# Designed miniproteins, single chains, continued (3): the designs that were tried, part 20

Each design is a single chain, and the fold is of that chain. pLDDT is the mean over its residues in the fold that is shown.

## One batch from the design tools (miniprotein)

Design m8669
Fold by ESMFold2-Fast:
Structure m8669 (fold): chain A 91 residues (1-91)
Amino acid sequence: IKVTLEFEYDDGKKETIEFETSSFVSAMFLTMAELERHASGAKKIKVKLSGMSKEDAELFAKYVETLLKELGFEVVKKKVGGTSAEVEAER
């Protein structure tokens, strides 16, 4: 499983965090930890994931959507493919 987190800040600064794990639970936990650490000050957040089943990708996308909403973001884009998902949110 590969997860890419892209943060865009008010001044147009961008930060990308990427990690890989074989564990779906680890992917969820690490994504939560990075979102919680970096969401403060971010204007836009994009979360991409790949290398999982369609069911797991759908569940992960829903999980990320829930976390982004709890962090005060509006989810503006959600895509789920056969083995990938992408969620975009902004304030």
Scores: mean pLDDT 77

Design m8670
Fold by ESMFold2-Fast:
Structure m8670 (fold): chain A 77 residues (1-77)
Amino acid sequence: DFLEELRKYLEQALKQVEEAAAAGRIAEAQQVLDDTRNRVQTLIDQGLIPRHELPWVEDALARMEEIVREAAARAAA
């Protein structure tokens, strides 16, 4: 099931962002976020993500963005 695979992919990406951010590897966390965002955008553009599923996909990306933002702010302080 495509949506189950997508959910697992986003869960794994979130874990990678959390681990990289916790280790102070901000550039690595940003790269994982950028790669994940680009992949999701491609899937949306191809019409592979149903409209009613977009909110949870957007929420997953927003959580990753917040983690990177907070880690970068801590590193800059």
Scores: mean pLDDT 86

Design m8671
Fold by ESMFold2-Fast:
Structure m8671 (fold): chain A 65 residues (1-65)
Amino acid sequence: SEMERKQKWGAEMAGLQAGTPAEIRIEDGRAVVRVEGASEQQIQTMREIAEQLKAGGLPAFEIEL
């Protein structure tokens, strides 16, 4: 769906920005980013990007540790 595509794109951009090794998958129509082994700073950067996406009315992704 378009919602899944937008969430996946947001997750990919967040991973690039944070420099985080990330596995992106679609689960129940949601983009889920697994960031196992990421630093607390990298995780925080991704969370901030997800919040910015939500604040802008865009679909955000979920973060899995």
Scores: mean pLDDT 71

Design m8672
Fold by ESMFold2-Fast:
Structure m8672 (fold): chain A 112 residues (1-112)
Amino acid sequence: SIEDLLREALELADEAINIMREVEKKLGNDPRVRRMIEVAEQLKELARKALEAGDFERALTYLEGIIGVIREMAEYLKENYPELKSQADKLEKIAERMEEIVGRIREALAAQ
């Protein structure tokens, strides 16, 4: 169902945020990293509330926003912290999985 796909995408968002928090611990107060984590957490909470309200289009928009932040973090780490390449690569893979789920949700919405 669309609800199940949205829940799966939110679980992946949580996994990405956990990686971002571990990155923050290693870097010791990078303000750009802190801001990206805060934005991702805010978008996740908004997506969760939209899902609970049955507003799947709004939840999907917030998930697309989270994917954007995950990709921004991965690129930022590759450019500024090459020692964190493994974390950046993991974030990119999560973003790719979330994009696949978003595609499936859009197909399911078009079928209704």
Scores: mean pLDDT 90

Design m8673
Fold by ESMFold2-Fast:
Structure m8673 (fold): chain A 72 residues (1-72)
Amino acid sequence: MDAEELLEKAREAFEAGDYETAVELAKEAVDLDPSLWREAEELGIRLALAGHTDLAEELGRYLKELFPNYQP
């Protein structure tokens, strides 16, 4: 399974209400392809807006650890 497919499955899990699975799949996607970082960050924002702030913070912290020196 490629990173793009993992991220698509993360979005599907989010849409199905499997928020924990969405976070895990997004983490796997950015581990395989770090260029998907921004798309994973967007999923984290969507999680927070949906009221799942703990999972959004978990994903955001993971991304921050992978890209601590990144400036927008």
Scores: mean pLDDT 80

Design m8674
Fold by ESMFold2-Fast:
Structure m8674 (fold): chain A 93 residues (1-93)
Amino acid sequence: KAEESLKKAQEHLQRARELILEAGKTKDPEKQSKLLEEARRHIDEARRYIDEAEKLGADPEKVKQLRFEADVLEALVRIMEVNLKLGEEREKK
């Protein structure tokens, strides 16, 4: 059960990485925003599975590694969201 939760967390983090990469490739602000929102949902779901795995007695080092990965991906999403908003504000005056 703990290993299943770790696997689900890793799958959600992998999906978030793919969405972040896709968001970086698009020049459409609306599409970029939607991809980043979807990535954030996957990061949140991954955190839920990491917490469940820890509660079920998963390896503390694996839990720590996945939490660190989730934190890095969340920081990347936030940076991209800030850059997107700054672009919009520049056009708005």
Scores: mean pLDDT 84

Design m8675
Fold by ESMFold2-Fast:
Structure m8675 (fold): chain A 93 residues (1-93)
Amino acid sequence: SNLTKEIGDLLKRGRDDFRRKDYQSALEDYLRVSKIFQKSADSGSVPALKYLSFAYWQQSRMYDALGDTAKSDQFRRLAVQYEDQYNALVNAL
């Protein structure tokens, strides 16, 4: 599916950009991942919550690398929030 390919491409680009220390491009790739999964995560999709948490953790790391500590802290809190939601749902299964 087009969505599966888009997600795979974004995650690969994010990793490659991070390895090259292109933190701005890596941030943009992970911002797109979080936008894709936001609605599904809010609807309780376990895989979407996992991807959303991962994307917010990566965004936090990119903001830290770019020197934006306030946004780094903000996105770290979002990552923990969605990680906690993911853990709560998998523990209910």
Scores: mean pLDDT 88

Design m8676
Fold by ESMFold2-Fast:
Structure m8676 (fold): chain A 100 residues (1-100)
Amino acid sequence: LYRLSEEEKEELIKKAKEELSEEATELVTRLIDHVSRHEVSLDTLKLAVLTLLQEYAKKLGVDGSPYLREARARLARARSIREVFEILIETLKKIEEEAK
């Protein structure tokens, strides 16, 4: 079962709050909550993250293509839920920086 510990959840939420807007932090927090309540495979989470990144880039009017390509390559090598969330937060930060 791929699950985050309570410590890992707190660390990821803290990182999101420090690096992202309130809106992007809420997206990360909601996905962490969903994964914590449901048995989600690593592959399903990777797909959900890519979908979230694509929709968020579109919402901000950012060409997400280069960020999504990089995120997809990184996600293909990710071996844990923690790594997937770190990739999500880092990619969201890049998308938000591009939108400014």
Scores: mean pLDDT 83

Design m8677
Fold by ESMFold2-Fast:
Structure m8677 (fold): chain A 86 residues (1-86)
Amino acid sequence: EEELKKKLIELLRLQKKKAEEAGDKEKVEQLEEVIKVLEEEPDLAEAIYKANLLIDPTVELSEEELKEAVEEAIKNIDLLEEMIKK
């Protein structure tokens, strides 16, 4: 569970970096808040629940964009792991 939390935070940090490079400051702030919640809450399930509340009720349409960004980062890491195992 701790490993999943760590991996998720790393993926979100990668997405934040990409958003910074694209100049999307609003998305950077949103990702930073989600990362902060995940880091501060020791229970992964509770951390995800709190992060989802920040996305859904407070940011409106940015949940869909954030989800797509996270999924893209996960795919990039999976590809990297696959290359290392060769």
Scores: mean pLDDT 61

Design m8678
Fold by ESMFold2-Fast:
Structure m8678 (fold): chain A 116 residues (1-116)
Amino acid sequence: MSAEELRAELLAIVDEALADPEAAPFRVLPDVEALDRPDWLEIVPNPLSLEQIRAALESGEITTAEQFRAAFEQMVENVRRLFSPDHPIRLDADALWARVAPRLDALIARERASRA
């Protein structure tokens, strides 16, 4: 696959997630006061949002499917560290990851195949 094809596919994934109302808690960084977790930055030293991942794709900071996967997985893992397994936000994050991860694994395989 070409670099343009990869970028278009990754932008589609993040734009689909941004449009999903169930992904609303992940669109921007959490409000620490609303989260009621004053220690959240100690639990999550590398905070990430869907908007930041999209900006990284547009700026060229993320150029590979592996980099995108790592950023997306970090965002989901941050939610897993902040919330219990039964929390609605955690369940939404786990559901989003279950939809996105297989698509990213397929893109990584296609990107690797295109590199000979």
Scores: mean pLDDT 77

Design m8679
Fold by ESMFold2-Fast:
Structure m8679 (fold): chain A 65 residues (1-65)
Amino acid sequence: MFEALVARLEATKAEAPNMSVQELRKRITDLEIEMSRHAPQLTPEQRARLHEMLSELNKLLKEKE
């Protein structure tokens, strides 16, 4: 599960330059929901890493706005 979430966050980051602000915002929201759903199955270290990657995506979103 953790590896799948990491892969989706990395794929979204790679595609982010070609996404609209609205599309990137939706992708980030969908990822936040999925991460929250799987949080009980993750270690604190895995959750911290996923939140770090999510923060990177939110920074890219802010740079597009």
Scores: mean pLDDT 81

Design m8680
Fold by ESMFold2-Fast:
Structure m8680 (fold): chain A 80 residues (1-80)
Amino acid sequence: MEVEEQLAGVEKALEAARKAAATLPEELREPFLEAAEKAAEAAKEYIKAVAAGDEKKAAEALKELEKYEKEILELLEKGR
């Protein structure tokens, strides 16, 4: 169950991100959680597209994932 295992990995990563958000200043928690949830959504879309053999959709989902990962990193730097 390759897709199910990968989707479970995304959920575990999102749970870890939610725990990390609790250590941030209040003003950064909401934008961090929003970016983390959007990154998780893009990651799930990428996994599903790869499983379906949709290379174009997989590439588009990967670009969205990279965008939100950058936002997460920028928010983590601001919370230092």
Scores: mean pLDDT 81

Design m8681
Fold by ESMFold2-Fast:
Structure m8681 (fold): chain A 84 residues (1-84)
Amino acid sequence: SAAELAEKRARAAAEAAKLAPLRPLLEEASERLTEVLEEDLKLGGEEAGEAALERAIRLLEEQGRLGEAEALRRRVEAVRRVAE
């Protein structure tokens, strides 16, 4: 029904709001991992942003870029603590 659709849209908006603090980190991750992260963001939309950041951290670790992976992980966790 229209009411159920409106409720789903409201939940999607609430989830998007939870990801808003992560948007600057997504932009920085996209700069470093443009080919993979942009594809994941296009497929998953903004709601997949947190999952895309975790995937970016894993890809940095797989590439041996451990310092960048740790820095991004710490920044994501800092944003999550503020969003609590």
Scores: mean pLDDT 65

Design m8682
Fold by ESMFold2-Fast:
Structure m8682 (fold): chain A 74 residues (1-74)
Amino acid sequence: PPELQNLKKEAKNTLNSLYNSNDLSKKSEKIQTLNDIIDKLEELLSRHPSPEMQDLLNEVKEGSEKVKKKIEES
């Protein structure tokens, strides 16, 4: 679905931006965006289960944990 492709692009762009950012204010905003993407993916997955959506959800969750660790280390 087009929604999945858009969420995938948004998630990857947000993860890359967060992982390379040194601005704490922008990090908090983009973490909120990641949480919103995760919520949308979980809603879509419950309505339309698919392996691609499950894989994307897992990728975003793993990336979010890596970003959180980076913030803790900084």
Scores: mean pLDDT 74

Design m8683
Fold by ESMFold2-Fast:
Structure m8683 (fold): chain A 91 residues (1-91)
Amino acid sequence: SKKEKLLEKLRKKGFSDEDLKLVSTLSVRQQEALLYLVEGNAPKAMAVLFGLSVDEIRKIIDVARQIGASEDVIKFIEAVLGLYETMLELD
């Protein structure tokens, strides 16, 4: 399945089976965003992230922190979330 292929790609990036259990709680789209972030593919990560809700993006951040993703990945997704929240709150 698409979920299995995404988890296999993350495993190849050095995540443990325990980390991948946490990632498996994410939707397919949330998993795609996390994979693109880990790969350093900012344009593809942004395209997926802007298709998600604020709560869905926050869940990706929480999982990324729990699995020990790099500080650069966490800071990038927090910056995208902040921009997205600002855009939604503009009158």
Scores: mean pLDDT 82

Design m8684
Fold by ESMFold2-Fast:
Structure m8684 (fold): chain A 85 residues (1-85)
Amino acid sequence: MPLSPKGVELLNQFLAAHRDALTAAVAAGASQAERDAARDRVIRDFVAQLERNGFSPEEKEEMIRALTAMLGQDVGDRLRAELAA
């Protein structure tokens, strides 16, 4: 199902933030643990934004499915775990 324009905007913001955080960590010579920590910070911020914007459970699930398809199952699993907390 197509996302709302606000949902698409937040999805694109997450993709940009994730890309920027990973690029900065790699440029700094960060360890795998440091790269994982940077990713986890971006995931927590994104989930907080979803909650603040009052998206429906169905739209949140659609955004997680889209991000899982684009970034892989590990990111999808972390997003689901953060939403369940």
Scores: mean pLDDT 81

Design m8685
Fold by ESMFold2-Fast:
Structure m8685 (fold): chain A 81 residues (1-81)
Amino acid sequence: EKAAEEIRKKVEEIAKKFGFSPEMTERLKELALREYERLKARHPDWSDEEIVKEVIQRIALIVGIITNDFKKAQEIAEELL
């Protein structure tokens, strides 16, 4: 619940800083929430904080690939974590 909301907010902030469209932002949120569900199921022993960190790191990697700006994507992710 809280972790999913935190993921949505952090993904929205990353998307905003890269100037993504609302459509792209929503797709990134959907992708992040699917990663959250997958990680939670695979790692029931992880804390919500650990799962949020892993999800945001994965989204930063994807944003870096899409924008070809890995440095900016990683810097933004680190500021949010």
Scores: mean pLDDT 83

Design m8686
Fold by ESMFold2-Fast:
Parts: C-alpha cells; sequence; structure tokens
Structure m8686 (fold): chain A 95 residues (1-95)
C-alpha cells in the first residue's frame, strides 16, 4: 500500500493528460487485481472520483477486466490518442 500511494502521488505530478491517464490506468488495474475488485466496484469508484482523468482510468480498468474492446476504443477517442488505445490493448492482453 505504501508503494501504491507513492506511485499515485508521482502520477498526479504528470502534466500531460494522456501520460497521466496511462499511469492512472496502470495503477487502477493493479489495485483492482490486488484487491479483487469487480467491474461494478471499479465503475462505482469512477462515479465518486473528482479527477475526471482518474475517473476515466477506473472505467478503462473495468473495460479491460470485462474484455470490452468497444469501450476501450471509446475512451481512446475521447482522449484523441492512438497511444491510449495501444496501451489499453496491451493491458487487455495482460488480463
Amino acid sequence: SEEFEKELEEAKKITDPVERFLKYVRIAYRYAKEKGLTVRDLLELASKEKDPVFAMAFQAAAAVLEKNIPMLYAIAISLKSVEVFKYLLKLYEEA
């Protein structure tokens, strides 16, 4: 948990929204796996998150867990980033 909190604080310092989103997705996905969170739990966390980039990261982690490629594509389009889609697909393949 100490390493998790340290990673989150480092991610918050990233000024580029796309790079910050990618780091948040990795953190959210690892947190979900370590805590055994369901898709529903991740979507609830997204709805309560004040940072819209971090909220979207919880939605992306949920989409990876349920293998929802259309949702990953929709998230990438909203951020206008091909790099986001490539990263989300890589994370999907690791799931």
Scores: mean pLDDT 79

Design m8687
Fold by ESMFold2-Fast:
Structure m8687 (fold): chain A 87 residues (1-87)
Amino acid sequence: MELPSVEEIEEGLERGLKEAEAALKAAKEGKLSKEKAVEILEKTIEELKELKELAKELPEEDKEKVLPKIEEAIEYVKKLKKEVEKL
């Protein structure tokens, strides 16, 4: 199984965060149901968790750089999910 590059991991991280923020915005604007927004956010959290597991297989220096960012992103998306649930 080939490991993704650090760049691919960072791109996946940025994409996930943008999708999560877009889902919250759409839910706040009434363009997306709360149920669909929660579903998107839950999927994003699972994708970020998978990205974290892949990142653990990187060289130690790269791992130290990306793992904290992924963990912070997971917690951020969890907060966005709670905000949707409060709408």
Scores: mean pLDDT 83

Design m8688
Fold by ESMFold2-Fast:
Structure m8688 (fold): chain A 72 residues (1-72)
Amino acid sequence: MEFAEKAAQAARNGDPELAAKYTAEGAKVGYGSEAADQAGRAASENGHPETALAIGKAAGKVSGTRPPAAPP
C-alpha cells in the first residue's frame, strides 16, 4: 500500500501536511481507511497527536466531498 506507507512515514516525522496529503491520495485509490488508520496510529505512537488530527480531517474530506466514480 504505497500511499499508506508514505502517509505513515510522514506521520512518524511529525509532518501533518504531508501525512494528510498521502492519506487523501490513498482514499482516492480505494485505500483511504487503511492509509488513515496506519498513518494515524504512527502519529499517535510517535507523540504527534496534532498530526493524527490532520490525517483524520483529510480522510473525512475525501469521503464527504468526492464520491466514488460510477460506471456509465
Scores: mean pLDDT 70

Design m8689
Fold by ESMFold2-Fast:
Structure m8689 (fold): chain A 61 residues (1-61)
Amino acid sequence: SKMEELARELAKELGISEKQALGALKAFETMPEAVARALIRRHGGLDDAQIARIEAALAKL
């Protein structure tokens, strides 16, 4: 899927796992942005710059 392809590209770009990238993308797709950001920051193992990059990439789909 386009989401899985984007997750692979972001994982390579940010030096994270595909599971981390895909989890963050799905959180932004299914939850309000503020809630998604809080969950990813607390449990996703991503910093604020990585979270912002994932959010920006999803917005271009």
Scores: mean pLDDT 83

Design m8690
Fold by ESMFold2-Fast:
Structure m8690 (fold): chain A 64 residues (1-64)
Amino acid sequence: APLSAEASAALRALSPEQRQILGEEVRRVLAGEMSLEEAARRFAERTGMSFAQARALLTDLLAA
């Protein structure tokens, strides 16, 4: 499924290290190791992104 314009822009703004962190958090949610809300908060804290942006990005990626 295509990402939203906002999610696509956020992804392009991420460093390679931040993209790796995002991949780790997505994997944990898919494995049932972590909730989406916990992953979004953790990603926001690790990258300096807002919680709302992190949650929207993770939601779009998990739906893709």
Scores: mean pLDDT 77

Design m8691
Fold by ESMFold2-Fast:
Structure m8691 (fold): chain A 77 residues (1-77)
Amino acid sequence: SQQLQQQARQLQQQGDSLRRGADGLLRDSEISQRNMRQIGADVDLDLFRRRVQDAASSLQQRSDDLYRQSDQLLQSL
């Protein structure tokens, strides 16, 4: 079905978006941590790092789930 193929591609695009979001979050976090250390910011860097890692892992897991759903739809054709 053309409709199922389109749905699968939409899921892949959403997965790609979430993956890019996770990668961006991790990169921005590295820059922010470096800057905070340089200025001697009074922040809990360990808590910040843990929260960023949790958020990125959540996005990566959701991306993987969307890719798996897309693959299952395509394999059902």
Scores: mean pLDDT 84

Design m8692
Fold by ESMFold2-Fast:
Structure m8692 (fold): chain A 77 residues (1-77)
Amino acid sequence: MSDAQFQAQLQQAQDHFNLGLQFLNDGDFQSARDHFQQSMDILTQMQRDFPDRRDQLTRQRMDVSVNHLYASVRRVT
C-alpha cells in the first residue's frame, strides 16, 4: 500500500482522537468516548489493510484505548 493512503487513514484516526480529547476537556465524556471509539475502529481497520504496520497501529490503538477508559471511568462519577 502507498504511504499516502496510510497517512490519510491515520489522519482520520488522529482527527477523531483530537475531537475526543477536546470533548474530554469540555467535560462531555460521552462524546469523548464516541470519538475515541471511532479512532480505535479506524486503527483496527488499518491493521487489516496494512499488516506490515500492525505493531505501530496496535500501539496507537492502545494509546486511544487508555483515554477511552479514562472517559468511561469519569462517566460513573
Scores: mean pLDDT 78

Design m8693
Fold by ESMFold2-Fast:
Structure m8693 (fold): chain A 99 residues (1-99)
Amino acid sequence: KEEILELLKKIRELLDEIAANPKASPLVLKLVEKGLQLVDELEELIKNGASKKEIIRQLRSLSGVLIQLYDEEKDPELRKKLKELIEEVDKLIEKLEKE
């Protein structure tokens, strides 16, 4: 779905922004790396026509990593952007579960 790929692009851009912050902790950088790996895996699943169930499972894993990033991130602007993307991921999961 084009909608999922667009959201993954937004997540990738934010993760890159978080990693570029010179004040990022080692734990934040590890969580960014994990998040980018999950984004890559989700893009591959979508391109290969994976089941809705598999896509939802991976989106939930990605949401979990974004929540951990939100808890560890100290920058208030980056935290606000993380919260907004977490809400977008959760809404997308709900939409996919109803379809």
Scores: mean pLDDT 86

Design m8694
Fold by ESMFold2-Fast:
Structure m8694 (fold): chain A 65 residues (1-65)
Amino acid sequence: PLSPQELLDLFERDVRALEAADDREGAAGLAHTLDVVREGLGSQLSPEQRERLDRLLERARRLAE
């Protein structure tokens, strides 16, 4: 299984790819995934990792509009 850090690195890559493609549908799907990860892994995340996840979620939500 991926560590939280590795998972966040993958999500950041995904967000950047979706932003570059202006993929709003993909961004909506990723935002949903990030919400689920926040709920499921919140206790395993450091404060810095949680802030990073929150920033990625906001970027995905913004693109999904």
Scores: mean pLDDT 84

Design m8695
Fold by ESMFold2-Fast:
Structure m8695 (fold): chain A 68 residues (1-68)
Amino acid sequence: SLPSDEELEAYALGIQAATVLAMARSKGNEKAAEKAREALDLIFQNPGDPEAIERARKLIEEAVKELE
């Protein structure tokens, strides 16, 4: 059985959030790390919730912006 498109999107966002979190931690950027962690928590607790996935996506975008 293959994962659904929604599950694949959640999985991809989870990898992205984890990568951003690792980068933020390595740079000592606490604001970016907190946003990336919140995104991971949303994805982990609500993997099939499209509203939670969209909130996680926004948090990842904000975390990336904090690292620029």
Scores: mean pLDDT 83

Design m8696
Fold by ESMFold2-Fast:
Structure m8696 (fold): chain A 94 residues (1-94)
Amino acid sequence: SELEELLEEAEKLVEEKIKDEEIKKLAYRNLSILRELAELAKQQNNQALLDFVREALLGLKKLIEEEKDEKKLKSQLEAMNDFLTTVLESAKKA
């Protein structure tokens, strides 16, 4: 699966690029929500939600690769986590 490959690539990138344990935990929390959203989208046959998860994974990978400022990386991961949590709660009620 393209999504499973993207998830595995993102997990590897988190391990290789993020050295701060708090920031690493935030990145893994985002990945956990994205994995749950992907499974929910498959169960609901929701192509729009699958496309959303794919784009979010690409965005997360780019953020981890390109953001060299740990404070900015942390802030962006926290904002992403809040947003993804809201999306997941909405998707579960659909």
Scores: mean pLDDT 87

Design m8697
Fold by ESMFold2-Fast:
Structure m8697 (fold): chain A 80 residues (1-80)
Amino acid sequence: SFEEKVMKALEEAIPKVVEELNLSEEEAKILKEYAKKLIKLRMQKKYDELIETYQKLVDELPKGEQALQLLEQRLAELGA
């Protein structure tokens, strides 16, 4: 399915973003959990919960905004 392709592309993109930003194992776990949740919320058009989840990521991960921006770039390169 399209969702399976997007989630597979996300799993391929996350390690590259972790390497580029030199994230710790703990920071990488936070990014992975939030990125998966944010993508699902976006696909479901649950924008209120998306905003709350985004704010939580930014609070928990200092490089969170930069990580999400790089992740979107990497997802585009992988063609989803």
Scores: mean pLDDT 81

Design m8698
Fold by ESMFold2-Fast:
Structure m8698 (fold): chain A 102 residues (1-102)
Amino acid sequence: SDSEEAKQLLNTHQAARHFEAWLAKQAQKDEELKQLWDKARSSDPEKATEILKEMARKYAKQQPQFTEEILALSEQLVEARQHTIRVAETKKKLEEEKRKEV
């Protein structure tokens, strides 16, 4: 069940990434979550993080027994996503600078 899947995510070393993938699966079952996830996927990083937090809070309302844990995972997800985007942008910038030398 969704409740047992949520418990498992709380105990993983890759909780933030598993939580993001799990939210994407939940979005396929719920029209409002689907709209929010599609909006996050097509938005700028700053806007995307706000939408992902909204999705997590909406899901927490449906699973009140995991509210604190789900919100904590949403913060980890937001941080992990922001970090990944920053690293990717930095690598792209460095690659463009290296290409200027050739």
Scores: mean pLDDT 64

Design m8699
Fold by ESMFold2-Fast:
Structure m8699 (fold): chain A 95 residues (1-95)
Amino acid sequence: TKISLEEFQKLNEEAKKEALEAITEGKVSEKILEAETNIGVNEIKLVLFPEGEEYQQAVRGIVKSHLVLGHLYEAQGKFELAVKAYEEALKYVEE
């Protein structure tokens, strides 16, 4: 039900790149909405697919989207929201 620290680090690097692209393009608000939507969709998928590849993809999607939100909120100076987003992502890490 949880991802490895190695996979988490990979998703965090991908999330940093996506956040930087959104900042550079002036699309921060659109990227926040996209990440929030992806979290909602993947949370539904966790209920529909309680195991297997679809479940693992949904977990990775939730983790990456929370990491994107964390980096975007941090860039906006919304540090309390950034910390909450990072904490949500960390809930899915094994050790």
Scores: mean pLDDT 87

Design m8700
Fold by ESMFold2-Fast:
Structure m8700 (fold): chain A 76 residues (1-76)
Amino acid sequence: SEREKKLKEKLKEKGLIDKLSDEDIKELVELYEAGDYEKLEELAKKKGVDPKVIVEILLDIEIDEGIELIKRGVYA
């Protein structure tokens, strides 16, 4: 997904990509979208990544998506 690609790019920029597989990245995005922050935190900690970093990146992605929807005049 686009969120998975964006999360992977941001993790690479922060030097954290080596700690997470593509499957881990997919699961983190799915847990975030489901609002399952407890499982997201557990997975991130298990992989040696600060859960706050993951949530901040995903929140920034979501904010950017919201800005693009506003620019397009679409709120669906």
Scores: mean pLDDT 82

Design m8701
Fold by ESMFold2-Fast:
Structure m8701 (fold): chain A 92 residues (1-92)
Amino acid sequence: DEIKKAAEEGFEEAAKVVGKEDAELLVKAELALLEGDYEKAEEYLEKASKSKDPLVQAVALFALAGIAKEKGDLEKAEELYKKALEAQKKAA
């Protein structure tokens, strides 16, 4: 499965930067998004957004904003994008 190989490769690279637990949550969320399972993706991303690593928070919040946008909740998407930018500034 090409998607599973990409996920394994993505996990290995992410784990070098953010640690294995956070990398696993982000990869599981990405797999759920590829399957169109927004509810499952939101569960993984919500957990990742509570990480003490600002980079992980930023990535998770940005992805949650994308899901909100796809659902047509533009106000929630804008709020989440703003939070993602704030978290990214702390990651620098």
Scores: mean pLDDT 79

Design m8702
Fold by ESMFold2-Fast:
Structure m8702 (fold): chain A 87 residues (1-87)
Amino acid sequence: SAMLEEIRRLAEEAVASTDEAEVERLLEEIKRLGLGMSVEEQREAVRLLVAMANRLDRSSDPRLRAVANRLTALAFELQERIREEEA
């Protein structure tokens, strides 16, 4: 999926950025794209974000752990939307 690849690219840019405003902008763009995806693609995006967050959470860098927490929160928001669509 082109949108899934774009989410991965934006998440990697957020991981690489030391600018908090840029990180916030990138995470908001990921959320915007995710909310516009099909349920199937949203599940893939959730899996991708969780996998990245788990990798970053193992880092000794507190900045990377903060990004991990934000990616986890974003994955949770997408999971809640999936649950609402399946209800």
Scores: mean pLDDT 85

